# Ledger of designs, part 54: designed miniproteins, single chains

Each design is a single chain, and the fold is of that chain. pLDDT is the mean over its residues in the fold that is shown.

## One batch from the design tools (miniprotein)

Design m1992
Fold by ESMFold2-Fast:
Structure m1992 (fold): chain A 84 residues (1-84)
Amino acid sequence: MEEARRLFREAVEIAVEAAGRLDDISEGVVLIIVGVARLLAEKGDFAGAAEMLERAAELLEREGLTEEAARVRELARRVRELAE
């Protein structure tokens, strides 16, 4: 539980940092996806949460934020490990 909360705090920090470099629509979409991932993790759906983080990373990569995308993908991998 505490580990998952720590990982999602890091994911939110990355998303907020990246969002400042995106247009308003992409910013809103990334923040919504990360928020949904957090809610899924709080319900114990870590696999679903990891999938949402991977979608956020794909959007960041598409927008040219490859370093932030890589960081979010690493968090998604670690969240997925909590499901196992």
Scores: mean pLDDT 76

Design m1994
Fold by ESMFold2-Fast:
Structure m1994 (fold): chain A 62 residues (1-62)
Amino acid sequence: MDPIVEGLEEAKELLAQGKYGEAVQRVLEGLRKAGNEDIMKALHGVDLLKQGKSAEEAAAAL
């Protein structure tokens, strides 16, 4: 599985629990594993999940 998609799936579960900061860290870790560590992309990914996008749709937009 794509490490960015993995991070976004984990972030989705954390967002359901209200753990926004932990959700951002999971996306950032996925981006780091993909060689593209960018906090603004991690924040954008989490925002897309909050808008109801799937992890795959959010990953494609990063």
Scores: mean pLDDT 82

Design m1995
Fold by ESMFold2-Fast:
Structure m1995 (fold): chain A 64 residues (1-64)
Amino acid sequence: SLARKAAEAAAEGKHEEAIELLKKILKELGFSEEEIEELLPEIEKVVEAVEKMYAELKKYPEES
């Protein structure tokens, strides 16, 4: 799924790829390019939040 690919890109620090994948998800949900452009600052904030979340999770790996 695109959502999984977007999460993986964010987890890997691929900021631009994560943004592009989120744009594709919104297009599949029926959002227009104009609506996506208006949401771009929010999309960037979401990607940054996910990147920060995964950076914190790397400090605390899963229990072995």
Scores: mean pLDDT 75

Design m1996
Fold by ESMFold2-Fast:
Structure m1996 (fold): chain A 66 residues (1-66)
Amino acid sequence: MVEEEIEDIEEKYKRIKENLKKLGYGDEYTLAAFITAIALAGRDVSDEEATEEALKLDEKLKERLG
């Protein structure tokens, strides 16, 4: 159960990170990509939607912590 969720998170994180890099976003988005993968665990979402959520999360984190 938990292990299957971890594998899903890893796969989503990999896809989000790859898509971000293809769009020209660097390693500074790695944390946002990872948190987004956790938040979307067990959900069937498009790669485009997941990538968009990671970008939105990064902006929100910078607003709250920066």
Scores: mean pLDDT 76

Design m1997
Fold by ESMFold2-Fast:
Formats: structure tokens, sequence, C-alpha cells
Structure m1997 (fold): chain A 78 residues (1-78)
């Protein structure tokens, strides 16, 4: 499976899930995939979607996991 396709699958799971544990797991998987993804345009789009989710999230655990994913993505762009 292509790494970008896998990241989008976890992002969709994160966006559609109502279970904080599943959302945290999906965010952590995105962090791992980001270590191997080098497409700046894809990473910028991923950051935008993760930021939108973080702004709408009310669960502290999900907010922390999303923050870590956003940081990992930004490190690839810097």
Amino acid sequence: MELKEKALEYLERLEKSTDPEEQVKAANEIVELLKQITDPEFIEELVARLRELAAKSTDPRVQIALGKAIQAAREKLA
C-alpha cells in the first residue's frame, strides 16, 4: 500500500471516529507514516486537515495526539 494512501485512510478514520482511543491510534499511525513521506504538497494538505480536526476536538487526549502529528508534519516542511 502506498504511504500517502495509508495516511489518508488513517486521516479518514480520525475524522469519522467518535472513539477517542481510535482517534489517538489513527493520529499516532499518521506520525509513523510521516517519517517516510517526503511530498511537501501532501504534507501541507495533511497539516491543514489535522489543524481543522484539532480546532474542533474537545477531547484532551485527541488534541495532544493531533498536536504531535501536526508537529511531526511541520518538521518535514522546515
Scores: mean pLDDT 82

Design m1998
Fold by ESMFold2-Fast:
Structure m1998 (fold): chain A 97 residues (1-97)
Amino acid sequence: MSREELDLEVALALLVMASAIAINILKRQGTPEAKELAEKLEKLTDEAVEAFRSRTPEGIARARELVDEMVKLLEEAGLTSVANAIRKAADEAVRLA
């Protein structure tokens, strides 16, 4: 495994962990709106990770769009600290891809 591949996988793992924290918070809220947001965030996270793993300019552009949507949804839900963590991890993944 190259150092660059390992660094990217670490950045993606941090993105997944931050998203998982948000998903767990939303699921504990027990509202239909929080459940729907958690399911949407899970799908966006999976798609963003796959897009970053493509390491193509088109995949990276798609991943950035997906991350921007995740951040917006989390900020609207009041989860600003998690939104900031996701943005930071995604910026590192863009640098490494």
Scores: mean pLDDT 85

Design m1999
Fold by ESMFold2-Fast:
Structure m1999 (fold): chain A 69 residues (1-69)
Amino acid sequence: AANEPLRVPELIARAREALARGDFDAALALAQEALALAQRLVEARVPGSEELLAAAQAALAEIEAAVAA
């Protein structure tokens, strides 16, 4: 359970790897999973969770912009 905050940057990294491979559906799904997890961590008041939420939101926006092109 203590490693859930580390899952957010892992999901973001996997989303960016999927985007680099052209797997846009996988990239979006992973970025959305990272965002959902970060939102749960903020609700649970985990230290550093607001920074993780900002990182997940930025990653999703980058990926959405790439797939919309």
Scores: mean pLDDT 83

Design m2000
Fold by ESMFold2-Fast:
Structure m2000 (fold): chain A 56 residues (1-56)
Amino acid sequence: TGAETIFRRGLAEAEELAAQGRYDDALATLEATAKAVPQYRAELEARAAEIRRRKE
């Protein structure tokens, strides 16, 4: 699959994990996705920052 598909899948997985209160798993998913598609790194890092704030 293309880079955008990997990005969207990783973001969706992280969102599902965060919705379940699995913040550490969500953050790990975003980091792994950023490594696979570095062109989307900035957006994935922004989402990770939001999740970290919610986790407290």
Scores: mean pLDDT 84

Design m2001
Fold by ESMFold2-Fast:
Structure m2001 (fold): chain A 72 residues (1-72)
Amino acid sequence: SKIDETIERARKLFEEAKKAYENGDYDKAVELFQEAVRLLVEAIKESTDPEEKQRLLDEITRLAEEVQKLAD
């Protein structure tokens, strides 16, 4: 589905962001994290299905938790 494809794309961008962070390329890491979140937010705005919105919100929460782990 379009939602599953959006989540997968966001996850790939997030993994690229983590690799950039590990390499010390912080500017690139921030840009990739922001792009991943942007894709999920846009999908929430375009969806009319409450269950799809919840899945997208859950993914944003998961990514935020992963970012917090990197900062610790």
Scores: mean pLDDT 83

Design m2002
Fold by ESMFold2-Fast:
Structure m2002 (fold): chain A 89 residues (1-89)
Amino acid sequence: MELEEEIRKLGEELAKALEAGDEKKAEELRKKMLELAKKTTGEISEENKKGLEKFIEEGSEAVKAAAKELLEKGMGNSAAGTILLTEAA
């Protein structure tokens, strides 16, 4: 699915930006993922789950906590957007 593929790519780029400490790049990617997440519904995809697992391993402390919480709650394909919103709060 086109939307799901785009979210996965942005998630991978976000993880790399966070690992590199590039706050500006991470903010731009978070904004893009939020817009895409607003358009997703339903159960969490395998691709989103894999992205969340990478955030748990490589993300900032806030991103790790948010990703773990979303996996535990079994949230749908908007999980990426929820991570970004939780990190912002």
Scores: mean pLDDT 57

Design m2003
Fold by ESMFold2-Fast:
Structure m2003 (fold): chain A 57 residues (1-57)
Amino acid sequence: MAEEYLKKAVEALKEGRFDEAIRYAKQAIWKADEEGNVELLQKAAQIYAEALRKKEA
């Protein structure tokens, strides 16, 4: 489940849909934390930060 949100976040980021990328990355973070998947949590957090930077810059 968390992996599914991460994939959607990455695709949205590639398409320049930063608001959607932020939304999906946040859901991926939430689900990865719930699942205890530290690796996926770290990846989702990186995508979240990247999407936020690109939206603000």
Scores: mean pLDDT 81

Design m2004
Fold by ESMFold2-Fast:
Structure m2004 (fold): chain A 92 residues (1-92)
Amino acid sequence: VKELIAKLLSTDDEERRRAARELGRLGDPAAVEPLIELLSSSDPRVRAEAARALGLMGREVAEAAVPALEELLSDEDERVREAAREALERIR
């Protein structure tokens, strides 16, 4: 989990996407709070991938992220807004 979260900070788009998919697949509750913190990252790519990972983890695990994801619907970056919308569709 810790190593996968670190990979979300990678400059490689493919590495970030793989890390988000693996975090979603694992569905580890211990990842939820660190991922919510990454939703406030200064890098919009990191915010988008953190939102995607939370969405992939699904309702049972990531429901606590809903308020933070709803705030991202107003984010300045279109990719972040899209990722938040998709995540909320999966969680709600």
Scores: mean pLDDT 78

Design m2005
Fold by ESMFold2-Fast:
Structure m2005 (fold): chain A 62 residues (1-62)
Amino acid sequence: SAEEEALLERLREYARRLIEALAKALGADSYEVREVDRYTLRGTLTKGDEVREFVFDLRLPE
């Protein structure tokens, strides 16, 4: 439904903001956000030679 799509878009926005906040909090040199699929976002944080990944599953409860 349109309401479910709007909620999913807001969840994607919140996940992106969380990845950005984590990058700042951890003092990352850079970060990247990728949409892996409709329900999955991947955040990659780089600090020096270290790379850390976070995966967010955005599936709505049915």
Scores: mean pLDDT 80

Design m2006
Fold by ESMFold2-Fast:
Structure m2006 (fold): chain A 63 residues (1-63)
Amino acid sequence: EEEDLELVEKLTSPDPAVINEAARELLGKESLSPEAIEKLRQLLTSPDVRVRAVARELLEKFG
């Protein structure tokens, strides 16, 4: 869904509060779209350690 993708994109925000809010909303979902899961896998290669950690946590639940 487009909403899932938008939340995943917010994980790359320069604002830590936005990242934390998006991560909580994603973790509250029962499932993610295949496109959102693919985007999370790409975020595992992010240069930002925090972004990689959040992506890994979400993939452990949904991937």
Scores: mean pLDDT 78

Design m2007
Fold by ESMFold2-Fast:
Structure m2007 (fold): chain A 75 residues (1-75)
Amino acid sequence: MEEARKLLEEAKKAYSQGDYETAARLFEKAVELDPNLPEAYRLLGKVYEKLGDFEKALEYYQKAADLIRQRRREL
């Protein structure tokens, strides 16, 4: 959990600095360590929008929305 949080924070910093390639890599590592991070998938969607990959952006937005709906249903 702590490592995934650190990657998420570093990825947010890279995104804010306009380093979308580094942000994508760090967010992808964060979800690899903790696949139940809807925030990371949502931000991956934003990153791929900035990179011009609208198909991947939509896939990540859908993944984030699906995880949020599943969590709300279980809780």
Scores: mean pLDDT 80

Design m2008
Fold by ESMFold2-Fast:
Structure m2008 (fold): chain A 66 residues (1-66)
Amino acid sequence: SMKEELIEKAEELAKEALREYLAGRYETAADLLFQASKLYEKAGDKEAAERARRGAEQLRELAQQA
């Protein structure tokens, strides 16, 4: 279903964000999590969208402190 495809894509973006985070690329990691959050919103998964958005905000703050 479209919902399942959106969730799968969001999960792949979240994994990519983790790889970027481990490489020290916090701004890129944040952008990927913001994209994942939007896909979770389209899929109707509000809880996953909120978690991804919060994670992206934390990574944005980390990038500014570096």
Scores: mean pLDDT 88

Design m2009
Fold by ESMFold2-Fast:
Structure m2009 (fold): chain A 58 residues (1-58)
Amino acid sequence: DRRAALRAAVLAAGGNKASNEAIVAALLAGGASEEEAKAAAEAGKGNGGAALSYALGD
């Protein structure tokens, strides 16, 4: 399940305290494309939870 994989990856990277670089790496590991991961990290402005919500379409 892509949604569960993305959540697990972002949580492992430090969630809301993760760096943008760690968020991008976590989303890529969870199955997101490089474009999706970068767009989500940018939209989240360094907040892993917000980046995850963007990537999931929430």
Scores: mean pLDDT 73

Design m2010
Fold by ESMFold2-Fast:
Structure m2010 (fold): chain A 58 residues (1-58)
Amino acid sequence: EEEERRERLEREIELGVREVEAAVNLTVARRLGDAEEQARYEERLEEIRRELEELRRE
C-alpha cells in the first residue's frame, strides 16, 4: 500500500515535470516560429497528458 502510493506519486511527479518542460519548449518554439519543433512538442504534450489522465484514473 505505502510502496504503491509512493510509486504512483513518483510517476505523477515525473510526468508533471515532463509536462512543464514540454510546455516551455513548445512556447519557445512558437515564439521562434519553428513549426517542426511546435508540432513535436504538441504531440509530446498530448502523450504526457494522456499518461497523466490514465495514471489518475487508476
Scores: mean pLDDT 81

Design m2011
Fold by ESMFold2-Fast:
Structure m2011 (fold): chain A 65 residues (1-65)
Amino acid sequence: MIEEIEKEKDPQKAVELLRKNIDTLSPEELERALELAYKLMQSEDFDVQVEAALIAIELAVRLKA
């Protein structure tokens, strides 16, 4: 699952896939997803930046649970 999201070259689609799959990620995939979300926060697309930031917060909370 996370490997498919990491291969997505379109930042908008990558954010969509992360959001859709967030509840199904394993603990190992959560760490990789968080790293990807941090990279997406550097996108020039403001909508991608904001959504990636929200996903990063949710992923960080899940990792500390």
Scores: mean pLDDT 80

Design m2012
Fold by ESMFold2-Fast:
Structure m2012 (fold): chain A 72 residues (1-72)
Amino acid sequence: MARREVEEAAEELRRVIEEAKDLLSPELVAEMLEGIDRVLELSETASEEERRRMAEALRGAARLLREYAAAK
């Protein structure tokens, strides 16, 4: 169920962005959210392996953003 993994990873990243929004510019927040929507759109026609990689990338972005927020 790689599609569900992408959706769950996207929701996690959105939550992290919301938690860190006071540390980010509105421009950056908008671009990050747009990027998530693009990944979700691409995931609809992607292979199972591509979806797994997309989910990993989204989780990686969430981890990096949490680390960035924790350092502030």
Scores: mean pLDDT 82

Design m2013
Fold by ESMFold2-Fast:
Structure m2013 (fold): chain A 84 residues (1-84)
Amino acid sequence: SKKEAEEKLKKGYKAFAEGKYEEAAEYFKEAAKLYLELGDKEKAKEVLELVKKLAELLKKAGHPKEEVEPLEKAAEEIEKLLEE
């Protein structure tokens, strides 16, 4: 449902703000999957772009690979979900 997708997206933001990057990555991936199940490909693409920007932000801020890799992996998985 749309509400479930929105809740996962919110949980992703909260986890990211708390430095829980693996948890954030999983919530963002779940949100993208739910948006795709709803037929909302635009919203799933927005989640993909968000995850890519967050991974880049962590890299520019000098975060270790263990913190960046979960978000990069989630972005790759979301991109695959967007393939027909």
Scores: mean pLDDT 87

Design m2014
Fold by ESMFold2-Fast:
Structure m2014 (fold): chain A 70 residues (1-70)
Amino acid sequence: MAEQLERLRKLTAELQALMTPEMRAEIAERYKELEKEITELLERGEITEEEAAELALERNIELLEELLAK
């Protein structure tokens, strides 16, 4: 967890330095979709709060890596 949080922090800082209005819009839309998906899984009892936090972290790292690869 802590190591992945640090990676997310580094990726976020790197992306912020390169962020365009288009990237911001894409991040906002992707976060909205991610939040909805995770909330639905939690509401159905299909995942635990701990699993939801881990999934959110993994998906955030993936999104930031995709955006940096552009």
Scores: mean pLDDT 75

Design m2015
Fold by ESMFold2-Fast:
Structure m2015 (fold): chain A 99 residues (1-99)
Amino acid sequence: MPIDMDEVEATLYLMGGYISLKAGDYELAVEYFKKAVEAAPDSVIAAASLLLLGEALAKLGKYEEAVEAYRRAVELAAEKDPALAEEARANLEKAEAKL
């Protein structure tokens, strides 16, 4: 497949978000994951970014926003990546239990 420059940009933001998430900088992770979704909104990279966005939001105690991110991850991943969709569903159930 040809290189999609929007997906390249999304991947760089996803990587920045992941590094920030692992460093405990959850607010910076949220910003990076939002940028990843904006760069390639209908991609597996966006689905992965929404899953990690939900995780970062849950770490910040923003469970309503985390639930919304996980729902979007499930919807987008269900067609493209069933394993990612299943992980997003499990995280969605855990986040909804905090509401």
Scores: mean pLDDT 86

Design m2016
Fold by ESMFold2-Fast:
Structure m2016 (fold): chain A 65 residues (1-65)
Amino acid sequence: VAELKERLAELQKEAQQKLDEMVALFKTYRATKDEEDQAKMNQKAKEFGKIAEEARRVQAEIVAA
């Protein structure tokens, strides 16, 4: 249980980092409207989605314990 809580905390930190990066890219894209900036934002959003999915799995295991 302790290891799962540590893993969840790590995933939450990774998710926050990806969110901060995505917000920065979104602001850049809004200013430039460049396809490259849009592609970078979309890639970061997919990375965030995968981390969030893993975090949900870990949280479910903690609740089920």
Scores: mean pLDDT 79

Design m2017
Fold by ESMFold2-Fast:
Structure m2017 (fold): chain A 80 residues (1-80)
Amino acid sequence: SKEEIKRRYRAEVAELLERTLREHQPSPAQLAAMLDAINRIEAEFDRDMAKATSDEELEKVAERHLEQFRAELDAIVAAS
């Protein structure tokens, strides 16, 4: 279901964020960049999830946004 896919996505985003915060010592600027990325990707995720018409499409949206979030967290950490 859409709600189950959203729940799994948000759980994976939370786990990834917690791991990044635990394993790195992000600066205040990096923390601000991470928050901006979270807010932007969450808004994009909600819009794309609203457009999806099948469970297959919903899962692809979740996978794509999770990959985007990983990449942006990695870029923020690497930028310093």
Scores: mean pLDDT 83

Design m2018
Fold by ESMFold2-Fast:
Structure m2018 (fold): chain A 78 residues (1-78)
Amino acid sequence: LSEEIRRDIDLAMAEMAVAASLEGEAKEVGLRLVEAISRLPPEKAEEFMKRLLEALKLPKEETLEELKKLLREAEEAA
């Protein structure tokens, strides 16, 4: 697989994971984060993707705060 195709697959999987794992505000923030990551340079997108997947493993209260933090950082990095 090319890096471009792999990134598209990773983004699609992350979007599915967010949609399956989260509801309400956390889901909206998570989906916006995936969208923001899709606009980043490859090296930054990979780092934010790893952090997104780790955030999904956190307790509900910590997940929303971490996702909001990641969204701000990703938008600043774009």
Scores: mean pLDDT 78

Design m2019
Fold by ESMFold2-Fast:
Structure m2019 (fold): chain A 69 residues (1-69)
Amino acid sequence: SAALDAFNEGLALFEAGRYAEAEAAFRRALELKPDFAEAHLMLSASLNALGRDAEGEREYQEYIRLSEA
């Protein structure tokens, strides 16, 4: 899956501390699959690492919404 490939690229970038690049990869995963709950979670974590806490909180709420569906 192209969405899963983008998500896995984001995970590798996040583990490397490359948070802005991880954000871009997770956003690409969500463009391909908007209901990808784990991509919203990892986008939230990346945004929080970048100090963008309000955006991170919104993505975390999407993760919660999708994980309860």
Scores: mean pLDDT 92

Design m2020
Fold by ESMFold2-Fast:
Structure m2020 (fold): chain A 71 residues (1-71)
Amino acid sequence: TREALERSLERDMPRVVAAMLVTIAKLKAENEGKPLDKEATIEEAVRVLVEKLGLEEEEAREIAREAVEAA
């Protein structure tokens, strides 16, 4: 149902957003011939997750760390 899809999106949106931010950061690093700055990428993802999605900082940081580790 649409309600089940919306509930899944709400649950998974922070992880999707974090994965996209990590992908963008990785592509920028590759374009500049540099390794991925994991610390800066985590901090940027935490900022977006807290400010745009309203997550608690600790939850956002764990999601961001997982996304960077998966990349």
Scores: mean pLDDT 78

Design m2021
Fold by ESMFold2-Fast:
Structure m2021 (fold): chain A 64 residues (1-64)
Amino acid sequence: MKGILVLAQADEEQKELAIEKAKELLGVDEVEVIEAPNLAEAKELYKRLLKETDLPVLAVRGAP
């Protein structure tokens, strides 16, 4: 089953770790990664995806 991961302000290493964690937390075998340029846009995208899809969605920000 596919899940969706919304990432805000993450480097490549943080993205890799976030994908693995998303698979575990969402209980999915595939993760579609959508990058948001900032946290506000990530929150809006997350809300939109929850309305448009039955797939599990997780939003994560990279560490400061």
Scores: mean pLDDT 78

Design m2022
Fold by ESMFold2-Fast:
Structure m2022 (fold): chain A 56 residues (1-56)
Amino acid sequence: GLGVDLLVRETGLSREQAERVVELARAGRYEEAQALLAPSVVMSKEDLETVAALSE
């Protein structure tokens, strides 16, 4: 979905890693989603909620 495409574009993660971040964010596991982005990117809980919403 759009949230995965946005993450790939903005963070440079592989699509597979971006999909994992989205799934964790959708499950409310924001700490684990952020851990996959670190150290390269830091996203707020609000940013992760937005990515999750765009991926529905």
Scores: mean pLDDT 74

Design m2023
Fold by ESMFold2-Fast:
Structure m2023 (fold): chain A 61 residues (1-61)
Amino acid sequence: SMVEELKKEAERLLETLPPQEALDKFLAKVAEAYKAGEISEEEALELMNYAMRLAHQKELE
């Protein structure tokens, strides 16, 4: 699904970039998917929360 693909993208970005830069890029991708009608508002919020939680964990490490 698009949600699962975007979750993998969040993980990839956070593995390769500093947390804030990864979040900025990921949130832009989520916004584009939402505007394209590929994900619902609920799915966009889930993805944003998922990425922010991952970034928070990495900042604590």
Scores: mean pLDDT 83

Design m2024
Fold by ESMFold2-Fast:
Structure m2024 (fold): chain A 70 residues (1-70)
Amino acid sequence: SDEETLELAEKQFSELQVLGLKAVVALEEGRLDEALEILKKMLEKAKAAGDERTAKVIESMIKVVEEALK
């Protein structure tokens, strides 16, 4: 139902916010490998929620961090 879809989206959004804060801390501390793993988890959550816009933003962030690790 639409209500079930909304509840799932709200839960996934809250989980993404927590992971986002963890990613920021890892980036601030220069732990790029840890930040990359957190961003990958965020991408899985965004895709599970059907949030294509957030997924594209996270994919762009992953690409930037991967390039920084080269």
Scores: mean pLDDT 79

Design m2025
Fold by ESMFold2-Fast:
Structure m2025 (fold): chain A 70 residues (1-70)
Amino acid sequence: EGAELAARIAELAAGLAEKFKAEGKDRLAALAAEIAERFRALAEAGASLEEVLAAAAEADARLREVAAAE
């Protein structure tokens, strides 16, 4: 189910945000926290699997872009 996947991604993203914050990577930490909030919203809205997978691909691309710029 899309909502279950979204909830899991939100949990993983929240964990990444804490890890990046502990490492002093403030921009990556802020982005990971934003991703966590977005996926919590998708889970609460009961988003479809297609919507969640599309959002996950966008989030992955954004994280890679920010990481490459730092």
Scores: mean pLDDT 84

Design m2026
Fold by ESMFold2-Fast:
Structure m2026 (fold): chain A 82 residues (1-82)
Amino acid sequence: MTLEDVVKELEKPVKLYREGKPEEAWKTAREILQKLGIEVPEDATPEELVARVYEILANLYRSLGDTEKAEEYRKLAEELRK
């Protein structure tokens, strides 16, 4: 899986969360994070999973040279963790 493929997969739960489908976003995020080898606690909230996805997307976009999207996702993660 390329970094670009990972970005596209992780944007799916973000879109679902923004569409007001937190349960679908949570399920999709958990599946993708587990596929990437990232442990997800059974008791993790939808907000905690989405914040984790935002952190990963920020790092991936920075690695791809998309600094604008990297900063956007970094701020979104911070907002969910406050």
Scores: mean pLDDT 78

Design m2027
Fold by ESMFold2-Fast:
Structure m2027 (fold): chain A 58 residues (1-58)
Amino acid sequence: EAPKYFIDLFTSLTPEQRRAALRAAGRAAGVSDEEIEEAMKLTPEEQANFLYRIARSV
């Protein structure tokens, strides 16, 4: 679902940077803290798709 360039960019980040991005974007989009923490358990590719999905759902 996410474009390849977005997945490639996101997966090039460190785990700490990906975590910070998920938390910041998730909170801005009104995603629950519980759902954000579940997203932290995903693979980097799945995290990129999650991030792209919430951006498109607003």
Scores: mean pLDDT 78

Design m2028
Fold by ESMFold2-Fast:
Structure m2028 (fold): chain A 76 residues (1-76)
Amino acid sequence: STVDQQILELQQQASLAASAGDYLKQAEYLEKLGEVYKEAGDLKSAKHLYLQAARQAEKAGDKEKAEELRKKAEEL
C-alpha cells in the first residue's frame, strides 16, 4: 500500500540520517513518519515518533523545533 511504502522509505531515511549523525534530518524524517501514523489513526505511534523527533532536534541544538514537536505530541 502507499502508506506502507511511505513508512518504509521514511524509516530508511531516518536510519541513514542517524548513521550520518545528522540529528536535524533525523528529526525531520521522524516527524514525517509521525504524520503518516497520525493520518492512519495510529495516535500512539504518532506521539512516540513526535517525541523521538523532539529529542533529536534538541541534540541538534534546535530548541524551537523540539518545542514545536512536543506540542504536536500533546495535541494528539
Scores: mean pLDDT 89

Design m2029
Fold by ESMFold2-Fast:
Structure m2029 (fold): chain A 63 residues (1-63)
Amino acid sequence: SVVEAGRRIVKSLREALEKKDRVTLRVGIHEGRRLLPELRKVDPELAAELEELIAEAEKLLAE
């Protein structure tokens, strides 16, 4: 489901942020951005959490 995919991406991004795994962060940002429009309609709170993690990941990748 979209919610299960969202939770998986959130978990992956959190773990990648802790480890500073730039490759996994880039993949997670890409997957998360593609999922966000649908996730916002089904689970706005999870979508907001995913958006925050994407922003944090992009900030880390920008150095």
Scores: mean pLDDT 88

Design m2030
Fold by ESMFold2-Fast:
Structure m2030 (fold): chain A 65 residues (1-65)
Amino acid sequence: MIYEIMINKLKEGYKLAEERGELTPEDKEAYERTIRSLQDGIDLSKKTYTLEELERRAAERRAEA
């Protein structure tokens, strides 16, 4: 959730800077690098959540047996 908010803010700021003509090629590379880093954070969080969910479901099935 927090990473998604940060990505949205970054996209909005980038668009405004682009409209103002303030972006350099270096700024574009920095932007892409930052987005990738935030996206990796989301992916890592998703993996952790998936593992926890699987363990929870396994415990529930054992209790029902």
Scores: mean pLDDT 70

